# Designed miniproteins, single chains, continued (5): the designs that were tried, part 47

Each design is a single chain, and the fold is of that chain. pLDDT is the mean over its residues in the fold that is shown.

## One batch from the design tools (miniprotein)

Design m17716
Fold by ESMFold2-Fast:
Parts: C-alpha cells; structure tokens; sequence
Structure m17716 (fold): chain A 68 residues (1-68)
C-alpha cells in the first residue's frame, strides 16, 4: 500500500506526525458529519471519514513495527 510504503521511509518522528494529523482530520470530519443535514454532503463526509480511518490504521501498523 502506498501510504504504508511512504511511512516506512519516514523517521519515527515523521510517522508520529502523520498519525496525529490523521487523528485530527478524523475528529474534524466526525464533527462536520454531526452538524451536516444535507444527505449528499453527509455521504461525502462518511466516505472521507472511512478513507482517513483506513489511513490511520495503516499508519498505526507501520509505527507498531518500528524496531526497538
């Protein structure tokens, strides 16, 4: 996966930064989704949220595999 490959090429600090950014994006998207009343916009936000959650899972897996 492109995200995993890129993350494995980054430093530990950079990988942590990516994870924090993804968590922030997910929180923001969840807040927007709670406020949105338009069904079409809700669907778009739900798809973006799903994408970010998958990216976060990949980033967390890459971080967990870092050697001591």
Amino acid sequence: EALREELLSKSLEEQIGVILDLIGDIIELERELKKETDPEKKEKLEKELEKKKKELEIAREALREQPE
Scores: mean pLDDT 76

Design m17717
Fold by ESMFold2-Fast:
Structure m17717 (fold): chain A 60 residues (1-60)
Amino acid sequence: MSDAEKAEKLIREAEKTKDPRKRAELLRKAYELLRTVEDEEERKKVEELDQKVGQKWLAE
């Protein structure tokens, strides 16, 4: 299981949660995992996921 895949699961869980503190923690963990991805193919997925995460944090 890749770090990018783990990050995606955390982002999906954050989308489903109603608790803003729990959501922030899940997104923080997902973002940290995304930064550890070194594989070229996984990095492309990371860029897409990072854009989605960034948009949600800015728009809330």
Scores: mean pLDDT 68

Design m17718
Fold by ESMFold2-Fast:
Structure m17718 (fold): chain A 60 residues (1-60)
Amino acid sequence: MEEKIEREIRESLLRMAAAVSLLAGESAEEAIERVEELAKKLDVPEEVVEEVKEEIRRRA
């Protein structure tokens, strides 16, 4: 139960970081690089990281 909540929080933080980068006027490439660095620090599953990277590319 706690592990699931922590995972959801980490995933939300990753998506929020991507959104903030794009809102700050960073390029899709810069946002992707930031997301990859943060995902490594937060131990986010690669599957979720790929999903977020695809979302960034689709919005850019």
Scores: mean pLDDT 76

Design m17719
Fold by ESMFold2-Fast:
Structure m17719 (fold): chain A 71 residues (1-71)
Amino acid sequence: GKELHKKLLEAIGEILRAIGDILDAELRLKKAEEEGDEEAIKKAKEEIKKAEEELEEAKKRLEEIEKEIEE
């Protein structure tokens, strides 16, 4: 139903958002490394870790939704 469609869109949206956050944090990391900003490097690495964790959680949610569709 519409509810399953909403769950799919939400999970896909979370995946795309997490990927975007990873890419943005990696770009910030590269810039910080080029500038030698140790504090910015640390913050960017922490942001990458958080975004990677969010991506894995979103992937697990998507997998559960896909199983509901296949049943």
Scores: mean pLDDT 83

Design m17720
Fold by ESMFold2-Fast:
Structure m17720 (fold): chain A 117 residues (1-117)
Amino acid sequence: VEELIAEARRALGAGRYVEAFRLAARAAAEAGSRLNLTITGPDGPLAPEAQAALEELLEGLRYAEELGALNVEFSGVSAAVTAEDIRRLAGVIANALAVAAERGLKETELEIDLTPA
């Protein structure tokens, strides 16, 4: 578990978000931890770079959910969200998975609202 957490954090630092998600999700699954994630945002067209970042995030979320490390409710994101915002979001979620695994938490909650105030 500790080795997977360390590798996940290295992948995050290198911008390898899909890799970080896979490693953190495996660590969480091995620790018996599950993250309940809610992401809300208005639907809308995204710039191509933001769409690509979102697709990478969704792949990571899918992998974590398949391992039983994640339950996710996701409504999409608006055109106001940038690729950098999505990458930061991916980092936050991957870190939450790694922290849950490190602490042996059975179930944790994370709510992210991308709707503009």
Scores: mean pLDDT 74

Design m17721
Fold by ESMFold2-Fast:
Structure m17721 (fold): chain A 60 residues (1-60)
Amino acid sequence: GNTGLLTLAGTLRVLAQTNLKSGDTKGAAGGYYMASLFYENAGDKEKAEEMRKKAEELEK
């Protein structure tokens, strides 16, 4: 089932947002990248691509 992967991806997205809010841009980028991998493995390619793009933007 994809439920565990979706839950983990959602948790990582929230942690990435929290890191970004606290000024940890590098931690936020890592969190978004990890969330993208779990969304992709869960079959949610749209959210995976969105998270990947956020990670790339923060690594500029």
Scores: mean pLDDT 82

Design m17722
Fold by ESMFold2-Fast:
Structure m17722 (fold): chain A 100 residues (1-100)
Amino acid sequence: MKEKAKEYYDKGLEALRQGNFEEAVKYFEEAIKLDPNLSAEVYYNLGLAYARLRDFKKAVEYFKKAIEIDPNNEKAKQALETLKETHPDDPELQKAIEEY
């Protein structure tokens, strides 16, 4: 079970590296479905994939999930700060980030 979740995670990382962001989302979601206790890194990378697809609402959701699992996840914290700074004219996104 956990080995299969890791296999999907590794496939998601490869898809993300290749720029296949929709495929990356699919693999990361399959990994989480098989093992929801996966590391904060899986949630961070899922958030990154959604950000590349310009689904910033889902990106924020998963970066927050990564921080919930690992409060010391500096990559997820930096990703939220970057979204806040690069989208100052998006009040809904700003509110979603601030509620963390």
Scores: mean pLDDT 82

Design m17723
Fold by ESMFold2-Fast:
Structure m17723 (fold): chain A 78 residues (1-78)
Amino acid sequence: SDIDAGIGALLLGVGKLLAKKGAYEEAIEMYERAYELFEKAGDKEGAAEALRNLAEAYEKAGDKEKAEEAKKKAEEIE
Protein backbone atom coordinates (compact mmCIF):
# COMPACT_ATOMS: atom_id res chain seq x y z
CA SER A 1 0.00 0.00 0.00
CA ASP A 2 1.06 3.62 -0.55
CA ILE A 3 0.97 4.31 3.20
CA ASP A 4 3.15 1.27 4.06
CA ALA A 5 5.71 2.19 1.38
CA GLY A 6 5.70 5.84 2.53
CA ILE A 7 6.31 4.96 6.18
CA GLY A 8 8.97 2.46 5.06
CA ALA A 9 10.78 5.26 3.19
CA LEU A 10 10.63 7.52 6.27
CA LEU A 11 12.02 4.77 8.53
CA LEU A 12 14.76 4.02 5.97
CA GLY A 13 15.72 7.73 6.04
CA VAL A 14 15.76 7.82 9.86
CA GLY A 15 17.88 4.64 9.89
CA LYS A 16 20.41 6.23 7.51
CA LEU A 17 20.70 9.30 9.76
CA LEU A 18 21.21 7.08 12.83
CA ALA A 19 23.85 5.00 11.02
CA LYS A 20 25.66 8.19 9.91
CA LYS A 21 25.93 9.14 13.61
CA GLY A 22 27.17 5.65 14.56
CA ALA A 23 23.90 4.58 16.25
CA TYR A 24 23.91 1.19 14.53
CA GLU A 25 21.63 -0.68 16.95
CA GLU A 26 18.91 1.98 16.50
CA ALA A 27 19.54 2.04 12.72
CA ILE A 28 19.02 -1.76 12.65
CA GLU A 29 15.59 -1.34 14.30
CA MET A 30 14.57 1.31 11.74
CA TYR A 31 15.81 -0.78 8.78
CA GLU A 32 13.99 -3.90 10.06
CA ARG A 33 10.72 -1.94 10.30
CA ALA A 34 11.31 -0.37 6.88
CA TYR A 35 11.91 -3.81 5.36
CA GLU A 36 8.66 -5.21 6.84
CA LEU A 37 6.67 -2.24 5.50
CA PHE A 38 8.23 -2.46 2.01
CA GLU A 39 7.46 -6.21 1.93
CA LYS A 40 3.85 -5.52 2.98
CA ALA A 41 3.60 -2.89 0.22
CA GLY A 42 5.14 -5.20 -2.42
CA ASP A 43 7.96 -2.65 -2.94
CA LYS A 44 10.85 -4.93 -3.94
CA GLU A 45 13.26 -2.04 -4.57
CA GLY A 46 12.57 -0.53 -1.13
CA ALA A 47 12.84 -3.95 0.54
CA ALA A 48 16.21 -4.67 -1.13
CA GLU A 49 17.57 -1.22 -0.17
CA ALA A 50 16.43 -1.69 3.45
CA LEU A 51 18.15 -5.12 3.56
CA ARG A 52 21.40 -3.74 2.07
CA ASN A 53 21.45 -0.96 4.70
CA LEU A 54 20.55 -3.52 7.39
CA ALA A 55 23.52 -5.70 6.32
CA GLU A 56 25.92 -2.74 6.55
CA ALA A 57 24.54 -1.76 9.97
CA TYR A 58 24.92 -5.35 11.26
CA GLU A 59 28.52 -5.41 9.96
CA LYS A 60 29.27 -2.11 11.76
CA ALA A 61 27.64 -3.46 14.95
CA GLY A 62 29.84 -6.59 14.74
CA ASP A 63 27.09 -9.11 13.86
CA LYS A 64 28.67 -10.69 10.77
CA GLU A 65 26.24 -13.64 10.66
CA LYS A 66 23.16 -11.38 10.49
CA ALA A 67 24.97 -9.12 8.00
CA GLU A 68 25.48 -12.10 5.64
CA GLU A 69 21.84 -13.20 6.09
CA ALA A 70 20.60 -9.72 5.15
CA LYS A 71 22.94 -9.61 2.10
CA LYS A 72 21.64 -12.97 0.84
CA LYS A 73 18.03 -11.88 1.36
CA ALA A 74 18.66 -8.66 -0.62
CA GLU A 75 20.20 -10.68 -3.50
CA GLU A 76 17.10 -12.94 -3.62
CA ILE A 77 14.70 -10.00 -4.10
CA GLU A 78 13.85 -9.33 -7.75
Scores: mean pLDDT 88

Design m17724
Fold by ESMFold2-Fast:
Structure m17724 (fold): chain A 64 residues (1-64)
Amino acid sequence: SKEERLEFAIEVGKKEAKALVKYLSGLDEAEIEIKEDEDTLTVTGVGGDAVATITAPKSTILGE
């Protein structure tokens, strides 16, 4: 069956990025892909009909 996926990209502040990463990690059927650049980290999570992409400073998500 074909499923319609809702995709959105979020540029968030430091506090919000950590909360969203925790949410994506908590999804039962989530696929999580992490891409690192020098200063930024992009986290993509897929769960059911939802795709969420979060781009934030690396220090925000990794705790420094």
Scores: mean pLDDT 56

Design m17725
Fold by ESMFold2-Fast:
Structure m17725 (fold): chain A 74 residues (1-74)
Amino acid sequence: MRKEELEKKKEEELKLLEKAREALEKLKKEGKIRSEKDYERAMRRLEETERRIEELYEEELKKIEEEKRRKEEE
């Protein structure tokens, strides 16, 4: 997989999470989320998902960067 393709896929997934987070904040602001704890729980889940995505993609990116570095040195 190319670095460019990996970055694009990561950005798409993170963009969806950001939109979900914004939608959740908007719902809270409009009073459609009754429980503060439910809101905090949902936000925490989004943050955990974002971190997991970032970690997985950073590991893949590092592998690509290391392989590219070796190839460029040759």
Scores: mean pLDDT 75

Design m17726
Fold by ESMFold2-Fast:
Order: sequence, then structure tokens, then C-alpha cells
Structure m17726 (fold): chain A 54 residues (1-54)
Amino acid sequence: MFELDLDDDLTPVSLAERLYEAGLLTEEQRRELVRLAREDSVAFARRLGELLGP
């Protein structure tokens, strides 16, 4: 993609919500990720990898 709309629908917050709806996260983990997505996107990505990683 050029500089079109970066997927607002696939923001870190939306990703965390979708993963929770898919049953990959608990409510507690989803809330933690939503908070991290707003405060620190790097910490969000790292935490997401820890929760979903092997």
C-alpha cells in the first residue's frame, strides 16, 4: 500500500478485540492488550507475541 488509509479497522485495539472474539484471548488478556495498544504499541506487539506465540 502506498500512503492510503493505514487500516484503521486493523488498529492494535481492533486486533485485540478480534482475537478475543475468536477465543484466542481471555477477557483479562484482551483488556491488557487494549490498554497497551493505547499506551505503548511496541509493548503491545511484544505482549501479543508472548500470549499467542509457541
Scores: mean pLDDT 72

Design m17727
Fold by ESMFold2-Fast:
Structure m17727 (fold): chain A 56 residues (1-56)
Amino acid sequence: SALVATAQDLVSLGLSTAELAAFLGVSPARARRILRAVYERLGVSSRAELRALAAE
């Protein structure tokens, strides 16, 4: 989804979960759920793995 793709890009740029929530206009709890969906979609387990994947 566009929301998950946007969240992936923002996290790759170094945004925290709180900054992601503010940028997307969602609650911190929803931002955490979106981040989990990003991890699940990409088959990664951490922000470090996500950022390494994004560096491709």
Scores: mean pLDDT 74

Design m17728
Fold by ESMFold2-Fast:
Structure m17728 (fold): chain A 69 residues (1-69)
Amino acid sequence: AASARAAALARAAARRGAEAGDPGQATDHMTVSLSALDGLDARAALAEGARLAEEAGKHDTAQVARERL
């Protein structure tokens, strides 16, 4: 439940960033925020954040998220 919620928030943040012309900024912000979660919820959220960062062409952000896993 919590990991699905976190993933939904990451997707919403990426979408808002895309609308503002910077999808990477929103994805970066959400990935950092979600990294504060513990356990399986944090892992699922970071994995989703990494995927969104790759889709946005932000390979450095995706790498940081994967390193937090």
Scores: mean pLDDT 59

Design m17729
Fold by ESMFold2-Fast:
Formats: C-alpha cells, structure tokens, sequence
Structure m17729 (fold): chain A 56 residues (1-56)
C-alpha cells in the first residue's frame, strides 16, 4: 500500500514535469506525501485517480 502510493506519486510528478507543470507537481507531491503519512490507502486511491486524469 505505502510502496504503491509512493510509486504512483513519483509517476504523477514525472508526468506533470513532462507537461511543464513543475509547480503543480511539487504541490501535489507534498499533499500526497502528507496524506500518505495519515492514510496510505486513501493516498494510493487519490494518486491513482489523479494519474488517470493527468494521462487522459
């Protein structure tokens, strides 16, 4: 769960950086890392949804 969430966070950061949205990538990473510390399952679910929305 935690390891999966961290991998998803890294992929989101990479995709947003590729799109030129580095500030957004940094903000989302901070948010998701904070969420990961309190609820790793929710962090993984949220990261997965964000990744799908970014990829569309």
Amino acid sequence: AEAEARQLIDEIEALLTKKGMEDVANQLRSFLEALLKTDPELAAQYARKLLERIKE
Scores: mean pLDDT 79

Design m17730
Fold by ESMFold2-Fast:
Structure m17730 (fold): chain A 73 residues (1-73)
Amino acid sequence: TRAQDLANNELAGRVGERAYREALRAGLDREQAQRVAIRAANVAWDALEAGASPEEAERRALEVAEREIKRLR
């Protein structure tokens, strides 16, 4: 439903914002941090669409963000 899509988008957005802040704290520039944030948000959205819980979607997305930060540093 549209309400579910909005809820999923809100969670994905929050996860992306967190990933962005963590990337900046790790020393990445703003453009790299934005790429990490977008990737994390997409991972969270895909997990939610696949039926994962909000907790599981956030966990998977932040795990991907952490690996990407380590790769880009």
Scores: mean pLDDT 85

Design m17731
Fold by ESMFold2-Fast:
Structure m17731 (fold): chain A 64 residues (1-64)
Amino acid sequence: STYRITFLTKPGINLTNGEIYEVGTVIEATSVKIDESTGLASAVGADGSVYLFDASGIEIEDLG
């Protein structure tokens, strides 16, 4: 499955390359994990990039 993740209120970071994705950026990922205890979410892109962001500040859409 592919997920579309929109950063609505806070930026995200790519831990693999250090890129910052500003509010309004959209990324695609093959997996998403949310840690409710910390409020952090992580996602993995098709290229193996690992993204980290705030779970409360995103929109997730399952594209199939």
Scores: mean pLDDT 84

Design m17732
Fold by ESMFold2-Fast:
Structure m17732 (fold): chain A 73 residues (1-73)
Amino acid sequence: LSPEELAVENKITEDIISGKLKPGTRFSAEELAEYYGVSREPVQAALDRLEKAGLVRRVKEGDETLYEVLDPY
């Protein structure tokens, strides 16, 4: 992981665990990048890792890929 990818992953993880990003919330990688003020690429890498960790799931909506926050407990 690059330092930027790790920093983004940590921010997203903290927001999910704290409930700031509630279970069932959906967003695109671009929307989340805009929200955190970062580039899409580190967000996409972080989301891929969080999906593997079971904190988010990938949802196909038309030609767009969204991510849904899962209940971590």
Scores: mean pLDDT 80

Design m17733
Fold by ESMFold2-Fast:
Structure m17733 (fold): chain A 73 residues (1-73)
Amino acid sequence: SEVEELLKKAIEAAKAGDVEAVREYLEKLREASKDPEEALKYLEEVGKAALQAGHWESVEVVAEITRELKEEA
């Protein structure tokens, strides 16, 4: 599915430390998700990948978008 492909790309970008790509794919995941609750689950997965890889700038991007989504959920 489109969502699964976007999630995979977001995780790979997070592992690579590609902050710009992380932001782009997270915004696309937000738009493609059925509801804010589903999008939050995907953001948690991407944030975990960034954290485990030690890429703090990507962790910050995930945190920013997560904060916005929590206001909608």
Scores: mean pLDDT 82

Design m17734
Fold by ESMFold2-Fast:
Structure m17734 (fold): chain A 109 residues (1-109)
Amino acid sequence: SKYDEYTEKGTKYLKKGVLYLNEGKYEEAIEYFEKAIEYFEEAAKENPKNRLLADAYEALGLAYENQEKYEKAIEAYEKAIKIYKEIDPNDERVKRLEGLLEEAKKKLE
């Protein structure tokens, strides 16, 4: 199905992005996370409670934060939080991401 194709392609980009993130290659990680998001947004048209889309936004936020691009990190974290809350409002990931969001906001003060 198109949903399965988008999920598979998005997952390959997400995994490659995480590899670059772990190597400290934040610019390359961001490019791969943006590609993953494009595919997962297409998949999310079939299922809007798409955890992989939320995972990709979380990873994008972490990459931006490591580059000290706090405004972009905030936008990515807010998108991840919104999707995770729609899946499970009691997810511990929501609390962790809200903490990262507040720390990023403090950097802009």
Scores: mean pLDDT 89

Design m17735
Fold by ESMFold2-Fast:
Structure m17735 (fold): chain A 63 residues (1-63)
Amino acid sequence: MEEVEKALERSRQLGRDIVRLMVNGLLEKLGKPPLKDTDTDEQIEAAMEEIARWIEESLRASR
């Protein structure tokens, strides 16, 4: 029954690709450098936290 685990692994890989696309799009919009292909999930998560912080600060400054 390795088909379920294989499907989950494929789903995780697709999720990583989608996250990378979203994060890189947001980074480009903010004028920040894109993610590296060698970046780990932890580094991607840290980049997302950084983006969220920048967006929050930008919104607060605009109000």
Scores: mean pLDDT 71

Design m17737
Fold by ESMFold2-Fast:
Structure m17737 (fold): chain A 103 residues (1-103)
Amino acid sequence: MVLKPIKFESFEEAKRKIDELVEQVVAEAPTDEARALEYIRQIMLVIDEAMETFSKEEALELLDYAIEKLREAVEQVRDRNPTVAARLEQVIKYLEEKKKELE
C-alpha cells in the first residue's frame, strides 16, 4: 500500500499532530472502534516519518512525548473500549523498544 508521505515543517508540528490524533482516538473509542484504530495507525505513521526526518535527540524527545500521551489515552479508554486500549498498549511497547535502540 503506497501512502502519501507525511510532511512536517517543525518538530512542534509533529507533536501537535500526535496530540490531535490522540484526542481523536479517545473521542472515537467509545462509539467507533474502527475509526479509533485508524487514528492509532496514523499516529504510528506520524512517528515513523518524524523518526526519519529529525535528529536522534529530537526523535528520542518525540518518542518520550508520544509514549506519555498514549499512556494517558490508555487510562481514558480502558473501561470504554478494551480493544482500543490493548492496541494503544501494543503501540507503547513498540515505541519503548524503538527508544531503547536509539539510546
Scores: mean pLDDT 80

Design m17739
Fold by ESMFold2-Fast:
Structure m17739 (fold): chain A 86 residues (1-86)
Amino acid sequence: MLSEEEIEALRKTPPEELTTDPLSGLPISSGPSVRLPSGFIFHVSSLLGYIIKTQSNKDPISGKEIPQSVIEEIREMYRNGTWGEL
């Protein structure tokens, strides 16, 4: 779970300079990922885990609500095993 300080630091980092998933610390290229409306990219597994643990559909960095269509895309990727064969 990201601390308040870590979230604040990520909010100050331009999305285009972020090459790693801020939730897992792994390179974005290492697995299936999704781009949120804030411009930040997360691994599907990391973002889904965050949503389940927090019981919230808000972006971990921007605090903006994640569109339902994006949440459905994440759930579909998980269900179809796109990253489950890793």
Scores: mean pLDDT 66

Design m17740
Fold by ESMFold2-Fast:
Structure m17740 (fold): chain A 59 residues (1-59)
Amino acid sequence: HMATVEAELQARRDRLLAAVKEKVPELAKIHGIDPDELLRRATKAAEHAAEEVVAQRLA
């Protein structure tokens, strides 16, 4: 059995988002950044990174 590329992308996104949510409050406090803005940026970066990982595996 093999997972689809879409399923792997979703799993990767969920994992990255969980890690980001754990670290965002600490990073926001350390750097004095608005946590909402940092979360938005980190979420977009995590989604982009997950897409790149999936594309690289597909190659």
Scores: mean pLDDT 71

Design m17741
Fold by ESMFold2-Fast:
Structure m17741 (fold): chain A 99 residues (1-99)
Amino acid sequence: MTTSRGRAVSEDTPELREAAEAAVEAAKNLDTDPALAEEHARRAQELADRAGGAAAGAYYDADAKTVNVVGAVPASWSPAEAAEVGGPLAEEAVAQAKA
């Protein structure tokens, strides 16, 4: 895929940046404090969902060693379309929004 914007945190949306920061904290604590990691991951998901409405998610980019948030995906997108943009977390977010 040549479209990088749809898979990275947008600096134009402070809420998505906050979600990404919370997700980074979750990733940092994954090996040392799983309970704290879950708390940060939950906050990241809540912030992403709030910022994007029905269909925002966060995922870890192993190549960049960074947590990224999916920019708000349209509620009209199918879970499969969201997965192409942001992977399994975006797919789950859209699926949950439609359930």
Scores: mean pLDDT 52

Design m17742
Fold by ESMFold2-Fast:
Structure m17742 (fold): chain A 68 residues (1-68)
Amino acid sequence: SHMEKALELLKEALKLAKDPTLKKNLEQAIRSLEEGDIAAARAAVHDALKLAKDPELKELLERAYGEL
């Protein structure tokens, strides 16, 4: 499913993330998705995208956002 793919991409992004604020946004996005709150998950991913500087992280987050 789209949600399962988004969750996998977000968990991969969390492994690469070093910024504490970015990690919190990713953890929030994962929790929101697990609770079925797609709108909250999208908002958290959007905030994470604004903080991400690493091209690999940006690509994972853009793909996750596209699945939501």
Scores: mean pLDDT 85

Design m17743
Fold by ESMFold2-Fast:
Structure m17743 (fold): chain A 101 residues (1-101)
Amino acid sequence: GEEALKAAEEAARAAKEAAEKAESEEARRAAEGAARAAEAAGRAGEEAGEEGAKAAAEGLRGAAEAAKRAAEAKGGLEQSLEAGAAAMAAGAGYGAAKAAA
C-alpha cells in the first residue's frame, strides 16, 4: 500500500509540473488528467491487497517517467503525447488494482 501511494505522489507531482510547463491548452489538460489518474491509481492501490498494490505501483512508475518526459518536452504536441502516455500508464495501474481487489 505505502509503495503505491509514494509512486502516486511522484507521478502526480511530475504531471503537475508538466501542466505548468505546457505550451498549449491541450497539453495542460492532458497533464492535469494524468495527475488525476495517478491520484486515483494510488488510492486504488492503497485499498487493494498486496498484489494489487504492486500492480498499481508498477503502472505509477511508468506514469511518473512519462510525466517527466512531458515536462521536459518542447512543443504542445509532444507534451500532449507524453502526458497521455502518463495517464494511460496510471490507468493501467488503476485497472490492475481493481482487478486484484
Scores: mean pLDDT 85

Design m17744
Fold by ESMFold2-Fast:
Parts: sequence; structure tokens; C-alpha cells
Structure m17744 (fold): chain A 61 residues (1-61)
Amino acid sequence: MREQAAQYVVDNWDDETALSAAKTLIASGLLDSAEALAKEAEKKGRTELSEKIRQMVEEAR
């Protein structure tokens, strides 16, 4: 019901907002956090978003 409201909000985030957040994490050296975002996107069925974030993480290596 409301126990996972935060996760439901993530599912409703705009692509631009999610990508901007991932880019900020990568720029800050938080690659593990960016990878976690990609995993959450995959769990929500946002395959294209997940793939894009994973690509950005790989490039930052």
C-alpha cells in the first residue's frame, strides 16, 4: 500500500530527471549508486533507461 511509496515515485520519474541524477552520481564518483539506479529501472521494466545508465557507468570506468 504505502510501505513502498518511495519506490513507486522512482517508477514515475521523468527520463530526463533519472538520467540527470545518474550523471550527477557518476560525476561525483558514485558509480555503485548509479548502478543501483540502473537495477531499479530494470526491476520497473524501464529497460531503455536501465541500459542507458549502465552504458554511462561503463564509460566512466
Scores: mean pLDDT 68

Design m17745
Fold by ESMFold2-Fast:
Structure m17745 (fold): chain A 87 residues (1-87)
Amino acid sequence: AAKTAQANALLAKGIAALGAGAYSAAIANFKQALALNPSNVSAYTYLGIAYALLDKTAQAIAAAKKALALNPNNSSAKQLLQLASAI
């Protein structure tokens, strides 16, 4: 579906922005991806990582909890929640 392709493209742009240190741009891309696909566990996990890198701990924890609500066994989201909660 076109929306799934757009969501995947936005997720990829967000990941590239994270790698470039453009954390605010990454957050915008992940939020847009989630607007198109609200059940994307990976998008919530990367959104949480981007928030953590900006020291936005509350938003990082919220994103990790959303990922775990969708998939309780997601190891990346569990690790993110542990790291964010330790700060």
Scores: mean pLDDT 83

Design m17746
Fold by ESMFold2-Fast:
Structure m17746 (fold): chain A 98 residues (1-98)
Amino acid sequence: MYEQQIAADPNNAQAWLNLGELLYALGKDEEAVEYFEKALELDPNVSAIDYIFLGLAYLNAGEKEKAIEYAEKALKLAKERNDEWLAIFAESVIKAAK
């Protein structure tokens, strides 16, 4: 589904985000990072949960500094929205990377 969306419209940022999340769930962390980065190039206005997945993918790929960077972006957005669960999850990613 998402791959078909990318093939039909490679500028569809949401399709790149969805495939990145799927790749992360399958343990393909380096590929997930690549797809998330392409989504951000197309549309930098992603959700806090998308930043968390990006942080987790970087953490699993061994890029701790990038993991902290994106998890901190997720934490900032979560605090702005008073999303306590998302904030706790973002903080856990930051702690795991440090």
Scores: mean pLDDT 78

Design m17747
Fold by ESMFold2-Fast:
Structure m17747 (fold): chain A 86 residues (1-86)
Amino acid sequence: MDAEKAAELAGEAGRLAGAGKYEEAAEKAREAAEAARRAGALGGAAAAEQAAEAAEAGKSVAAGQGAMQAGGAALAGEQEAPAPPE
């Protein structure tokens, strides 16, 4: 749940940063970091926080790259807890 939400928010932040909407990108990246922390994806949370900071500084490329890494890390963390076979 939270890992999927973190990936969605990270993707949104990356798109907003690419469009030059740095304030909105920073807000979405922070939301992604919070969701990633709830999912236990600490690497994803750190990447999302850095993406938010980069977006606030107007560094669209760094913000987009950080958001993509945050999404990937959140999804990778999800794989560590596979559903039991039923």
Scores: mean pLDDT 66

Design m17748
Fold by ESMFold2-Fast:
Structure m17748 (fold): chain A 102 residues (1-102)
Amino acid sequence: DTLRAQYEAAAAVGRAFAEALRAAGWPEHVADLVAAMVGAERARFEEIVAELKRAGVLLGAELAGPALLLDDGRVAQLVTLTLLDPAGEERTVTVTVLLPAP
């Protein structure tokens, strides 16, 4: 399943970026928030986006691809985040957000 593989790859990239933030000396709570976005439910994802914007590290978040209906009835949605790293460079990371079954 190409779409499922794409969503799993995006989740792996999001986790790797969260670890890179920790290694680069970003505040632990910011790295933890980015890690918590991976596979997060919509409401928690929105809370984390708001928190990162208040921290000044999140410049934007946008839908990145089609929603995928999973075998368990949940919906997986790709979201692209634009973040500022400690050097002041913009970076983009795609993460998978899980939505509850309708």
Scores: mean pLDDT 69

Design m17749
Fold by ESMFold2-Fast:
Structure m17749 (fold): chain A 55 residues (1-55)
Amino acid sequence: DEAKERAQRAGAGAVARNPAAGPAGADGSILGSKEGAQRNDPELGRRGAEEGAAL
């Protein structure tokens, strides 16, 4: 599917996670989303990989 390739590159998830998608709506779910997103954050993963690679 070509749509899959576009979503993968454009990142439907990346666009959705952008505050432009719903910063006001996220107000209600911000508490639960914060913990989940924090663990899946690219920065958190990058730091974890950096420490692992330093080993």
Scores: mean pLDDT 47

Design m17750
Fold by ESMFold2-Fast:
Structure m17750 (fold): chain A 76 residues (1-76)
Amino acid sequence: AEEYAKKGDELAKQGKYKEAGDYYEKAGLIYMEQGDLDSAIDYFNKAIESYEKAGDYKSAMEVAVKILEIAVKRVF
């Protein structure tokens, strides 16, 4: 998980926001599988921001839906 997060940070520093978003989303998915929902939400938010900077609003919306799914599951 941390390795994908670091790669996302590296790509974001290079201005490669679409690829940064892809790696942040992968990090979020791994944290979600590990049950670390707070870290998953944090990295999904970083993925959304990166996709928005890339103009990829479709990918940003898809990740936002994943955050909503986590929020609903935590309430129930």
Scores: mean pLDDT 80

Design m17751
Fold by ESMFold2-Fast:
Structure m17751 (fold): chain A 89 residues (1-89)
Amino acid sequence: EEKLKELIEIYEELIKEDPNDAKAWLALGEAYLKLGKYEEAIEYYEKAIELSKSKTLKAQAYKNIAEAYEKLGELEKAKEYREKAEELE
């Protein structure tokens, strides 16, 4: 989808300018999740978690990683990441 590809290009440019922007990494992960690129989405969410001190952002990223693993059929991994999200708040 063209609109989603445009958003990805915008977020990739933002990350190139500020690689510590955890929200941009989260947004890039969400865009890849919507494209069905689950492995790439997980990598971007992991980067957002690494860069953020926000429990809210980390919880959201863990929930999204769980969704990606569920889509990949990795049900045990999906459960682990849902539990990590719950532990944060």
Scores: mean pLDDT 85

Design m17752
Fold by ESMFold2-Fast:
Structure m17752 (fold): chain A 61 residues (1-61)
Amino acid sequence: SLEEVLEGLEYFLSHVEEHSEEEKEGAIQFMEDVIKLTEKTDPELAKRLREILEEVKKKVE
């Protein structure tokens, strides 16, 4: 479900520093794809996912 995806992404964000650069890049791409799919069906969830993506990008940079 989308809630399980969000929980998984929050868990990944909590441990992002433990992942390789390739894994971080893959996670960012995955989040971007999920946001695109979610924008048309659940714009509120898409907004929350964008906020999480910005946090991930800050930790990767």
Scores: mean pLDDT 72

